# Designed miniproteins, single chains, continued (5), part 93

Each design is a single chain, and the fold is of that chain. pLDDT is the mean over its residues in the fold that is shown.

## One batch from the design tools (miniprotein)

Design m19224
Fold by ESMFold2-Fast:
Structure m19224 (fold): chain A 97 residues (1-97)
Amino acid sequence: GMEKIKEILEKGKKALEEARKALEEGDYEKALEHIYEALRYAEELLKMGKKDEAIKIAKEVKELAMEVLRKTEDLKLILRAIGAILRAIGIILDAEL
């Protein structure tokens, strides 16, 4: 219902805010945890037919994951960031098709 959608949107927004904070602090592992949390909310919104909302979160996930990719030299974190970017692109494509 509408109440569940609002809850998911607020949780996604908080996950993105926590990811940005972790990026500012140089904690790329924590940033990726919150990036993946936001990505899961975007996927849930897409399944609920909330395409515009899913695209908005997925675009922000992609940008944050690209920033992690640019700033880290840790191969494990690089691969996790690439994974988040690819999944975000998948959400955008699925929503636009």
Scores: mean pLDDT 89

Design m19225
Fold by ESMFold2-Fast:
Structure m19225 (fold): chain A 76 residues (1-76)
Amino acid sequence: LRMQEHLEQLQEKNNEYREIMDQQIEKDQAFSHNLEKEIGIAAGQEAIARMNLKYAEEKEKRRKELQETYEKMVAE
């Protein structure tokens, strides 16, 4: 009788832990979805930053070309 009660309490606790684990799995799935969304946003921001860097490089190159053209015209 005392052993039966202890076994029932252990089964109750095991069922409780299983419910907690099921809830954790649902939370982990939601977290994974949010993480994928955040990675997508970060990748987008990085792409914009890289484009801005390329634009700055092209602008500097054009400035140098204009300066060389001007120096050539003034030297003549």
Scores: mean pLDDT 67

Design m19226
Fold by ESMFold2-Fast:
Structure m19226 (fold): chain A 80 residues (1-80)
Amino acid sequence: SEIMKRILELQKEANELRKRNEELGGIKEAEEHIEKAEEKLQEVLKMIRDGKFDEKKAEALLEEAEEHLEKARKLIEEAE
């Protein structure tokens, strides 16, 4: 499904940003944004698992995850 593909891509991005951040000594603000993004992705996965999928809520959570990963990316890129 399209939603699952988007979740997997965002999980991949979060993992890549986490590794890059660890190489920089761990920027705390970047860690916090990555964790918040992961929490939003887990909320969507739980909705799917529980059979209580709400498309509009899932889209909003995925957008929030994307915003958090973008903030983490900028912090990491500025430190590189």
Scores: mean pLDDT 87

Design m19227
Fold by ESMFold2-Fast:
Structure m19227 (fold): chain A 78 residues (1-78)
Amino acid sequence: SLSKEEQEQLFQQFIEESQKVLEYAEKNDVTPKEKRVAEKVREALKEIERNKTKEVMKEQIERILKLQHELYQEELAE
């Protein structure tokens, strides 16, 4: 299993990649629904950055994954 430091590093990488996707969505004028979801993901990322506790990280990461999965299920990216 991953160490706590490795887990935090993976979370950080995931957060950074999610932020890049949000920037891309804003810059490329994606659909209004995609922009709305991106805004909610951005809010979750800000909460993680503000509160780096284990509980908040888990809660917000799960929220981000759920929102990203919702966008993926629209199959617009495929």
Scores: mean pLDDT 69

Design m19228
Fold by ESMFold2-Fast:
Structure m19228 (fold): chain A 66 residues (1-66)
Amino acid sequence: MEEAIRARLREELAGLTDEERRKRLLHMVIALAITGEITLEEAQAILNQPTVDAQIEALARLLAER
């Protein structure tokens, strides 16, 4: 499941610049926190990852656990 989520996230972001990918991930993570699907602490942890790839991995893992 995690790999499938990760692959879909990367596929959806494949046509975007690094800056656009970061903005798309930021908006997704904020939306999940606002809807209560993740905590603000979890959102912060994802956004604090050093690379876009690490952010995608953290988000995919968290979503697979839900």
Scores: mean pLDDT 78

Design m19229
Fold by ESMFold2-Fast:
Structure m19229 (fold): chain A 92 residues (1-92)
Amino acid sequence: MLEEAIKKIDEAIEALEKGDLDSAIKKAQEAVELLEKALKESKNEEVKKLLKSAIGQAGAAIQAAEDGNIDLAKEQLEKARKDARKALELEK
């Protein structure tokens, strides 16, 4: 699930770069759902903190994209991806 969530964040960033806001929002929403599932299954408190951060950042990216702020949406998705990747490394 966490690797799939990171893939969805990457797809959302690519959609933003192509100007496909509808696809970007949909992929970011799918990433949030997968991150929330990973959070519920995690038993590691540091991983939980990183996943909560990534969920918040991806949610902020969705809001920024809906407001037409593409640069902010991309920045927030890149932050979400960084925290999700750190969580993944800690679960290995």
Scores: mean pLDDT 88

Design m19230
Fold by ESMFold2-Fast:
Structure m19230 (fold): chain A 83 residues (1-83)
Amino acid sequence: PLTPAEQELLALVRRVGERIRKEGLKYIPGDLVQKAEDLIKRIEAGEVSEELLYEAANLIIQLMLMGHTETATRLSVAVARLR
């Protein structure tokens, strides 16, 4: 069984998936590494939202495509630690 907090996180993940299905992934310009570091700090500060998870998904994919594997992994781990 899922806890209420896990159920809310699952609902957010489903909404992000539907957004990706409808709108696709957005191109994020500028310093992707710096943007990822800023997102990691926000996640570690306890921020969780559909917008934040959608931005994280876009950044992880773009960082991986650009060869920034360490930063992409750190952002992925930060998202995975959401409880």
Scores: mean pLDDT 79

Design m19231
Fold by ESMFold2-Fast:
Structure m19231 (fold): chain A 62 residues (1-62)
Amino acid sequence: STLHAIAFNVLKKAGVPDSLLEQRSQDIVDTAIGLGRVLSLPNDLISKLVVHFAKVEVAYAQ
């Protein structure tokens, strides 16, 4: 999906190991979609949530 590609690219550019990229990208997308459904957010705001959560993940990645 487009959302998965957004999360994946943010994490990959930040140096997240290849072995973790797929699962972490999926977790970010699932969280953003879940919140977006609860709040009835349009797709453009859900895409912004994916970017936000990916950046948060990067800030706390070890």
Scores: mean pLDDT 81

Design m19232
Fold by ESMFold2-Fast:
Structure m19232 (fold): chain A 58 residues (1-58)
Amino acid sequence: GDGHMRRAKDSLLTHSPEVSEEEAEAAARNSVGGGADMLATAAMVDPELAGKTAKLLA
């Protein structure tokens, strides 16, 4: 559902300020299955790594 993608986008934008809104949205959309939830949690635990992962997925 879109709620998981929204959570991932919001978490990335909150915890990884180097990630643009467009990159966060693209990363959330390109995540599959539980990937969006994992990305949201990763941004809280390791914001730098999550931000780099988001840029790679975007």
Scores: mean pLDDT 77

Design m19233
Fold by ESMFold2-Fast:
Structure m19233 (fold): chain A 91 residues (1-91)
Amino acid sequence: SKEEAEELIEKAEEIIDKAEELIKEAEKLGGDKKLILEAGVTVGVALIEVGVARLLLEKDPEAAKELAERAVKLAEEALKLAEKALEEGKK
C-alpha cells in the first residue's frame, strides 16, 4: 500500500542518516578507507532508490514499496559497513 511504502521510505531515510553520521565519524578517526568508500557507495544507491520510490508513490505505490524495501536493505548494509569502518578507527 502507499502508506506501507511511505513508512519504508522514512525508515530507509532514518537508517541512511545514521550511516552517513557514522561514515563521517569513521573518516574523522581514520577508519578503514575501503569500508568508508563501500558504505558511501551503498548509501548513494539507497538514496537513488528512495528518490525513485518517492516519485512513484502516487502513480505506482506497489513499485514504490518494492524500491523502498530494497532501499531499507541497502541502508542497513551501509550502516553495518560504516560501523565496521568506525571500529577500525577506534583501534
Scores: mean pLDDT 87

Design m19234
Fold by ESMFold2-Fast:
Structure m19234 (fold): chain A 89 residues (1-89)
Amino acid sequence: MLSDEEMEIVAEYLAMVNSVAPLSEEELRDLLLSHGVPEERLDEALQLIRRHAAELKALEAASEEAYKQYLQEVVQKYNALIDKILARR
């Protein structure tokens, strides 16, 4: 089961992916399940995705440099989380 911090990293990454290639709610739910988010927490995770999507949109409008840096940090956090999960298996 993902921790609250790990679920936030997944939600932040999926918000970034959705900003580049728009996904349906069904596709987002399937991706969340594939990352180990339990079914009972899907609505919470979708709320986090919506929050991060709004933050990304605001950041993109405010600063191109800050936006690019933030995307790099999101990818780095996500890759570190996936490596950590794979190392546990």
Scores: mean pLDDT 81

Design m19235
Fold by ESMFold2-Fast:
Structure m19235 (fold): chain A 82 residues (1-82)
Amino acid sequence: TKEQALEALRKGIEEAAEYLKKGDVEGAKEALQKHVEEGVSGLDDDLANAVSLGGVAALELLEEGASLEEAIAKAEEIINEA
């Protein structure tokens, strides 16, 4: 469901942000990818694709210095359009 996708992606973004605070970009990418893969389990292809796109967009925003709230909002926007 969209709620499960949003929950998984939110957790992934939060964990990625913690790794980025430590300067661990690889750890951030790994954490986000794991949560996205768990979140897309049992979803249709359109929603699974939206979760992946939302994760990428959120990570890009965090790397550019955006807030955690902004990154999560962008991911939610992408998923709500699917």
Scores: mean pLDDT 78

Design m19236
Fold by ESMFold2-Fast:
Structure m19236 (fold): chain A 100 residues (1-100)
Amino acid sequence: SAEEKVLELVEELLETIKEDPYDDEKVAELMAQIREEVSDPALARALETLARLTRHEARELADKMKAGEISEEEYEELMERMRKGVLEAVRRLLAQHRAA
């Protein structure tokens, strides 16, 4: 289904952000694929906003790890927490827009 494909693309986006939150090209490619699966413009905008905020947070965490302010273990834990939160938010957005 389109919802399952969106969730798969979001998981791939989150893995890309975890590996390199500064990979603008790969993030843009995955966001373009997500937009193709989403016919509702309001849902598309919400997903784009969520992706932008997630990437900003991931960049801050990566920068803190590089600066030695957090450990690699803390970074992995915070990134996993963010991944779970983003997936829950996406599932809620998909459910809300399906109900409209």
Scores: mean pLDDT 85

Design m19237
Fold by ESMFold2-Fast:
Structure m19237 (fold): chain A 87 residues (1-87)
Amino acid sequence: SVIDEFVEEVKKVFEEYLDEESAKEAIERIEKTYKENKDAPAEEKFQKLVKEIGKFMKEHNIDPNSPVMKALLGVVTRTLEKLAAEK
């Protein structure tokens, strides 16, 4: 699904741009949010995942202009385009 692709892309971004400990924490938080919202509509699931990503980035003081933020914004934008195309 589009949301499964989104989750896998986000995990890859975390693994590429964050240190191992931060990446592990971020991935565990995203997987937990995904599991808790597994039966939710795609749009709601996406919104919950984006919110959790934003919360993690804020708590870890990650710069909005950092490579990881730019990569995540790219994934979010592509996912929004895919979700809009399915409506």
Scores: mean pLDDT 83

Design m19238
Fold by ESMFold2-Fast:
Structure m19238 (fold): chain A 89 residues (1-89)
Amino acid sequence: NEEIKKLFEKAKNNTIDRELFEEIVDYLQKKYGISDELKEKLMEIFDKLADENGTLNHKQLLEFLKEAEKLGMSKEAVDDVKKAFNETL
């Protein structure tokens, strides 16, 4: 949807920094009702996957989505993120 696409349009150099990633997770919490516990786990995955510049590239975003699914993020939420970043990055 347009709201998440606008978030990905804030990406610089086709990468997602921690601040933008938190905005995306906040959107997912608001729209799909992910718990505060799941939000904390998603932020932990970001910190684990982030490169030396503190950002996620396209490959790392795909890895993030696989880990998020394993942690119980819904297929609808995963598909929303995947469509948005594929159309913008």
Scores: mean pLDDT 82

Design m19239
Fold by ESMFold2-Fast:
Structure m19239 (fold): chain A 76 residues (1-76)
Amino acid sequence: SETIKLIEEAIRAIKEGDLERAIKLLEKAIETAKKENVPPVIIGLIERALEYARAGDAERALELAEEALELLKKYL
């Protein structure tokens, strides 16, 4: 799944302190998730991770991205 790959790369970027890269990856993940018919609840978690990343809140962005990844692995 392209969505899973993008979220894994976004998580890595957050852990490396590269929030600018994480934001771009999360935006792409939302677009790909919609094309892959990912459930709205999981897309909502990715959107919330993006909002926290844009706000500079790396800890909350990471928590939400990791939760989205765990759910994606069960549904894709």
Scores: mean pLDDT 89

Design m19240
Fold by ESMFold2-Fast:
Structure m19240 (fold): chain A 58 residues (1-58)
Amino acid sequence: MEATRASLQREVDDAPEVVEKLTKEAEKSSGSKRASYESARNIVQIGAETSRALLERL
């Protein structure tokens, strides 16, 4: 339980920094590369939201 809570909290805490890095990479890229970074950013955001919901349940 404790290890799981810590893992979920780290994912939530780290997400904004990861999202910012992916956003900057997307801005420096074009075409398919930009789309790939935007997709990765969305995946990170969904993961953080899921982790936050699980933390509220724990």
Scores: mean pLDDT 80

Design m19241
Fold by ESMFold2-Fast:
Structure m19241 (fold): chain A 75 residues (1-75)
Amino acid sequence: SLAELHEAALQAARRFIAQGKKLIEEKASKEVAEKAIKTADELLAFMEEHLDMSDPEVAAIVEEIKEVKAELKAL
């Protein structure tokens, strides 16, 4: 269902954000950071295609993924 897809996507995004922040704090290798960036890009593409971007919760999570991606690129 759309509700199950929405919940699964937000859960995946929150797990990615938590893991991404941990990789940034631990100063992960460039190879590990590049794999995480690819996951961020795949999550962003999925959310922008399938979720309502006018939803403030979705918009906030998308922004947080973009911030984590930017910090991973700076490693």
Scores: mean pLDDT 87

Design m19242
Fold by ESMFold2-Fast:
Order: structure tokens, then C-alpha cells, then sequence
Structure m19242 (fold): chain A 125 residues (1-125)
């Protein structure tokens, strides 16, 4: 269900909340697997809710909250940014799209690691 998939995503974000991105090193296997799992969970949620505007907006609102909770320059911040990007791809309401893009810009403003800045800038483009 949507709620079960969201709980899984939130659990993964909590597990990765203190794992920092270091652009001077290749990502670890653990970091790569966590990012892949987060993207897969987000795609499953999006597929489930894309035709339900209320559920899609609920997911978008929760991702905004998770973005505010995500520490700068962490794997969790990248996971949330990817999830926001995937929601933007299926959202049809320009007001919601702009709100999600504003959240991504705020995440970019808080980033300090050059690799994180590059990743968030690419997502926003």
C-alpha cells in the first residue's frame, strides 16, 4: 500500500540521515544500494498515486517535510531530492511543481559539498 511504501522510504531516510556525501571518494556499496532502494520505492509510490491527485499531493507534502528534516550534504538529502524530482515528472499542477522546485532550491542553498551542489543542480535542471 501507499502507507507501507512511504513507511519503508521514511525508515531508509532515517537510517541514512547521518551518512555524509564525500565527492572526493566514489560512493560506497551501502550508499549506492540505499540510493537505488529509495529511487525504486519512490517510483512504486508514484506509480500507485499518479492517478489519485489527493494521494499525490499528500506524498508531495510529506516529501517537503522530509526535505526540511534532511541534513545538508547527506545521502538522505539526495534521496529526498530524487523523490521530489520523480514527483515533479508526474505532477500536472503548475503551482505544486513550482512549490517542489522551491524546496529543491532551498536544499541547494543549504548544500556545501561541491558534489552535493552538482547533484542537486542537475536534478533542478
Amino acid sequence: SFEELLERLERLLREMQDVEIDGSKPPSDEESEALREAAELTQEIVELVRDDPEALRRFADRLIELAEEAKPDTVAQVMVAVALSLVIEVETDPEVIERLREVLREMLERARDPAQIALLSDILS
Scores: mean pLDDT 83

Design m19243
Fold by ESMFold2-Fast:
Structure m19243 (fold): chain A 55 residues (1-55)
Amino acid sequence: SEEEELIKKLFEAILNKDNLGVLKVVLDAEQKGYSRSQINRMLLEAQKRYLEYKK
């Protein structure tokens, strides 16, 4: 799904400590019509995956 692709891009940016990469994905999601609440859920999911990856 498009949301899953966005979450994967957020996860990769977080892994690389790429703050500009995170911002670019957020702006892309906004341009695609996702709400702030939807984007926040995608960010939380990417952060959760990062924390699980680091275990």
Scores: mean pLDDT 87

Design m19244
Fold by ESMFold2-Fast:
Structure m19244 (fold): chain A 56 residues (1-56)
Amino acid sequence: DEFEAERERLLAEAERSIDRYVNYLIKEKGISQEEADLLKRYFLDLVRRELERRAA
């Protein structure tokens, strides 16, 4: 399914960007790894919802 493959690719790109951002927050703002993991899950959920909205 071409739409599933594209969605997976966009999610992978978003995950890389989110990883860079939360690593920045750990280094510069001193958030914990647990907080970074929660933040990553939150942002990935937002990306998933946006992709579902765009697919509809």
Scores: mean pLDDT 79

Design m19245
Fold by ESMFold2-Fast:
Structure m19245 (fold): chain A 62 residues (1-62)
Amino acid sequence: MSPEELAREAAELTRELLAAGKTREEIGKELAAFLKEKKASDEQAYAASLAAVKVVAEAESA
């Protein structure tokens, strides 16, 4: 899986968790579990984390 593909999946997961009313802490925990399950490299995990942070920031500004 490419960093771009993993970032897309992480962003989608983050949107689902936000829609479910999860807190930033709960979202962080779920993303950490997701990345470990996918055996993400440091580069892939970084790209996914940036995508997730962007989704959270945009949701909180709305």
Scores: mean pLDDT 80

Design m19246
Fold by ESMFold2-Fast:
Structure m19246 (fold): chain A 62 residues (1-62)
Amino acid sequence: IDGIYSLPAEDLTPEQAKEILESFGLNIEDPEEAKRLLIKAEKAGKSLVELSEDPEAFRKMP
């Protein structure tokens, strides 16, 4: 799954971000929230694996 996972979070659509998180077992109802979560993780230098392990910590980050 190299194509989508190699894109910066800013370049993902909200729907693509939601699908990425769902592939890691994270059900986010709001696609905009999913995109914000991925952007926060990328700004923090976190991988998608790290995001899947602690998504609530990323929600609390500014």
Scores: mean pLDDT 68

Design m19247
Fold by ESMFold2-Fast:
Parts: C-alpha cells; structure tokens; sequence
Structure m19247 (fold): chain A 100 residues (1-100)
C-alpha cells in the first residue's frame, strides 16, 4: 500500500548531498543527510530512514524514497511511480519536494 510522506524541506548541502525533512503518515518528523541518487532517466532521488517504533520489543525501520522535483517531467515521473505502487499493492513510503 502506498504511504505518502510530507516533505517539509530539501536543503542542498553540496553537489551530491541533501538534508531531507519529512513527516510520516502518523505525524512523526524524520530528518536525514543523504546522497542524491540518479535514475537512468536522470531523475534525482533521496532516501530517508524512518524509525517506525518498536514491534515486539525490536526497533522497526522503513525507508522513504523522496523524489526531487526539478521540472514538470520530474513531477510526471513521480505521479507515474505513485500510480504503479498503488496498482501493484506494494508497501512503500514515497514523497516529493523541491530544493529550498
């Protein structure tokens, strides 16, 4: 099932690194400094590790994929990925935002 995170900030630190801030569907805030990843099509992504809390006394983590929107083409790519994740019924955390 698609779980959309709210991207509250993407701050560029250098050519390869960003600081990403997100709010998960439960309202918890997460922040990570991560390296920008680029797809074969040239779209830029950043990953954020989410601490989702303990399950049966063990820490549970999820990974969110944040799409960095630099153009209308990037937005259309994000919307297609969102539709594909919903269609396939795969559990995923995704979000999108622009560099600040």
Amino acid sequence: MLREVEVTGIERLDEKRVRVRVVDPEGNEHEEVTEIQETEEGFKLAGVRLFLGPVDGKPLYGDATVFILESEEHRRFYERVKEEVEREGVDAYIGSGRLA
Scores: mean pLDDT 76

Design m19248
Fold by ESMFold2-Fast:
Structure m19248 (fold): chain A 83 residues (1-83)
Amino acid sequence: GNIGRAARAMKSLSDSDVVTAVTLAALLAGNPTSNGVKGAQKALEYMKKGDYNKAVYAAADGAGVSVGTIARSLTTLLKQLKE
């Protein structure tokens, strides 16, 4: 599902890439980029604890977008980085 896809992408991305993907998701939804940054920072705290499901929810909530939108943003960035 979307949570599992987002969690796998988060595990494969650097902290800065997670911030970029979440901030971009907020921007594309018409939300302040500061909301994306706050969501990403909270997600990184959960990732540090190994709680990737909570990290995905924190990113989505902070960015003001769905879990599906976060999953798409993270997987799109991961594909771009793999060339």
Scores: mean pLDDT 85

Design m19249
Fold by ESMFold2-Fast:
Structure m19249 (fold): chain A 89 residues (1-89)
Amino acid sequence: GPVPFLDELKSWLDEVFEAALKGDTSKTASLLQSLNSFLDFIEKMGGTYLFKEVSDILRDYGVKAQQAGLNDIAQILYQSARLADEKSK
C-alpha cells in the first residue's frame, strides 16, 4: 500500500541525511540517479497518484538539508520534487 512505500522513502532519506551530517558523503554520490530510478519505478507500477505525496516528502527533506548546510543534497531533492510534481498528472 502507499503508506509503507512512503515510509520506506523517508527511512532511506533519513539514512542518507544522517550519514551526510556525520561527514559521510558516500551515500550522496548517486542520490540523483537513485531518486530518478525510484520515480521511474513508481510510474511503471501505475503509482502516479503517489507522486504528489512523494514531491511533498522530497521538498520537506530538501528544506531540512538546506537548513543543515547540505546545499548539494538540497538541490538534488528539490529537482526530484519538481519532477515528481510534474509526473502527478
Scores: mean pLDDT 77

Design m19250
Fold by ESMFold2-Fast:
Structure m19250 (fold): chain A 85 residues (1-85)
Amino acid sequence: YRVTIEVEAESEQKARELALSILQAAADMGLSVKVELEGNKITFTFEADSREKAEEAARKMEEIAKKHGALKIEVSPIEEKPAAA
């Protein structure tokens, strides 16, 4: 299962702080996360073994972003990872 979360921060500095906090939380949860920074916008993409784990991880990441003063948080619908060809 694949989850994409886009977060908007007050500034590029705050975006970087948010990215580091999310990366640490993802590591603590055993998740592999791809992070993309574009100015004050951060896009996180991660994969989970189950829909339930994906939903739990997404909620935790949202809580961390809110705690660090995110202005906007957009969570894309959870997608099933296509079988590797």
Scores: mean pLDDT 75

Design m19251
Fold by ESMFold2-Fast:
Structure m19251 (fold): chain A 97 residues (1-97)
Amino acid sequence: MKIPLKKREFKGTKEQLEEMIEHLRRAIEALRNGDVETAIEHLKRAIKLALDAGDLETAFVLASILVGLEMGFLTPEQVIAELERLLKEYEERLKKL
């Protein structure tokens, strides 16, 4: 079918993967506390980590969540649910490393 740009594995170190997990956890915690500004900062850091690791799919998903949250298209509760899903996927990736 279509040949996408070279699919890059998450070539981040175990430390980079753990850093991603920590930023996702901090974003979730901030949203639960009503601190949207802190959550946005952690989301921006997570996007940068995903881009640096070549995980473009996760970077685009996180960027979409960020825009939805900033523009009010997504509620904090909806964002928490999506971030918890990504957190679980990243924790499973860490176990397989």
Scores: mean pLDDT 78

Design m19252
Fold by ESMFold2-Fast:
Structure m19252 (fold): chain A 57 residues (1-57)
Amino acid sequence: MEKGREIAREIGRAMAEGMAEGEAEARRRGADPLEAIRLEMDYASKAVKKMLEELKK
């Protein structure tokens, strides 16, 4: 019940933080727009996976 909502909220936060890190990395590298999108998605995916592993503790 509440647990499910808490998990969804944490996933959303992890995605947002991961995307922000990916954007920063792309900007730092001077990546092409397409590569920037891929970096944002990659970082977001990794952040979500890490968060899910932490919740499984």
Scores: mean pLDDT 79

Design m19253
Fold by ESMFold2-Fast:
Structure m19253 (fold): chain A 65 residues (1-65)
Amino acid sequence: SEERKKRLEYLKDVLEFADKLIELRKQGKSNEEIAKESVKLQYEIFKKYGKLTKAMEENMKKYLS
């Protein structure tokens, strides 16, 4: 049940992520601004759930700097 709870929390975070990107586009944000925010949000989700690979962590950190 704890594993199931973590999985549902992950799915909720992914849905919230998608909703945030939709709102940014609705606000007229540029593709570049949306892409930057997308990378930040995805990094935080992957970090929270231990899904970062070494390659992903290096690439995401470089993009966020």
Scores: mean pLDDT 76

Design m19254
Fold by ESMFold2-Fast:
Structure m19254 (fold): chain A 75 residues (1-75)
Amino acid sequence: MKEVEEKRKEIEEEKERIKELIEKEYEEALKEAKSEEERKLIEEQKEAFLAMAEAIEKLALENIEKEEEKLLEEL
């Protein structure tokens, strides 16, 4: 089951990378925003990116849980 722990760590690292990219995009976009309309669009885009990162993490964790269940069921 050490393999499962390593996979979880890998997912966590990927999530951190994605989150860092989202934060950087948000920061750069906000600096360029000249109006409230632009800021709203940027915030919506940030939410979409964060939701995407969360969905990717959820899928990856579900895959790990499914692998764990399969291994435990076969034991």
Scores: mean pLDDT 74

Design m19255
Fold by ESMFold2-Fast:
Structure m19255 (fold): chain A 70 residues (1-70)
Amino acid sequence: ATPTNALAALLLHVMGLSRDDPEAVALAQRIADFLLSSGIAASELTEAQLREVPGVGPARARRILAALRR
């Protein structure tokens, strides 16, 4: 498995989305690709940066940040 697949699976769980939903999987992969390509440390990542990913609203951005800062 690629590193993106593991992160995408975590993001699906964090967002409460199903692995059987192709749109949910695509969203999780977009977020995972953004996180891996940005080079931004989890401690420095902002809600505004996460919201640059299509499909990420304020509630999803905040939930992802909370999970990454655990």
Scores: mean pLDDT 76

Design m19256
Fold by ESMFold2-Fast:
Structure m19256 (fold): chain A 85 residues (1-85)
Amino acid sequence: SLEERKKRLLQAVDAMLANADRIIEKAKEQGNEELLKKAESVKEDITNLRKDVENATSQEEIDAVQAKLDKARAELTKIDVELEK
């Protein structure tokens, strides 16, 4: 159902926000200003996408938000990998 998909996506978004906060703290500890700004920007995008999930009224809208969340998740992974170098 649409409501079940929204519930699962909100859980995924909350997990992504927790991961973004971890990455932000790591960037701060390393003094990496470039990756810090990038991580904060991605967190803002994820926060806005959370609102899009809540406001979605169709499967097509949920599919579009999921695609954007997948992109944001990939960006967080890239930042996390760069912070390990």
Scores: mean pLDDT 89

Design m19257
Fold by ESMFold2-Fast:
Structure m19257 (fold): chain A 100 residues (1-100)
Amino acid sequence: SELEELLRRLEEEMLRAYLLVAERAPVDEILAQLDRVLALLEEVKRAASDDPEVVALLERTIELVRRAKEAVEAGDYETALRLLQEAGRTFGEAARLYES
């Protein structure tokens, strides 16, 4: 399905964001990747709008990624990595519920 393809792409883009932060890539490249992740999360949330439990987990993931972006802008890469790890776990829960 279109949603399953979006979920796979989002997982890949989230991993890319984590690696860019971990490798201390240029800040503009990290922020562009985080913006891509946020756009895909909003698209997945719209596609999953009929499932309130999945939507709540996606909203939590969006909040964590937004906070990670703020941490990167502040030069706090350690906080950004922790927030992206938590976002990955929360997104994993949303994906599991959708596949149930």
Scores: mean pLDDT 88

Design m19258
Fold by ESMFold2-Fast:
Structure m19258 (fold): chain A 71 residues (1-71)
Amino acid sequence: MKEQLEKEAERARQAGDNTAAADAYRKLGVYYQEQGNLEEALKAYDRSLELNPDDERLRQVKAALEQQLAE
């Protein structure tokens, strides 16, 4: 599953589809968060926000995750 999401993100980036790439990175972040890999989840969410900075909900999720990692 992780490999499929990484391939989706790469293909979307190569096609210039920022919406599809942002969605794939967001899904990768959720995958890592469910596995308890919070640092990798944060990196994936950050990549999604670089492509779609107007995602208010994801910005809030990222801020909450950063707070958890700082503790």
Scores: mean pLDDT 80

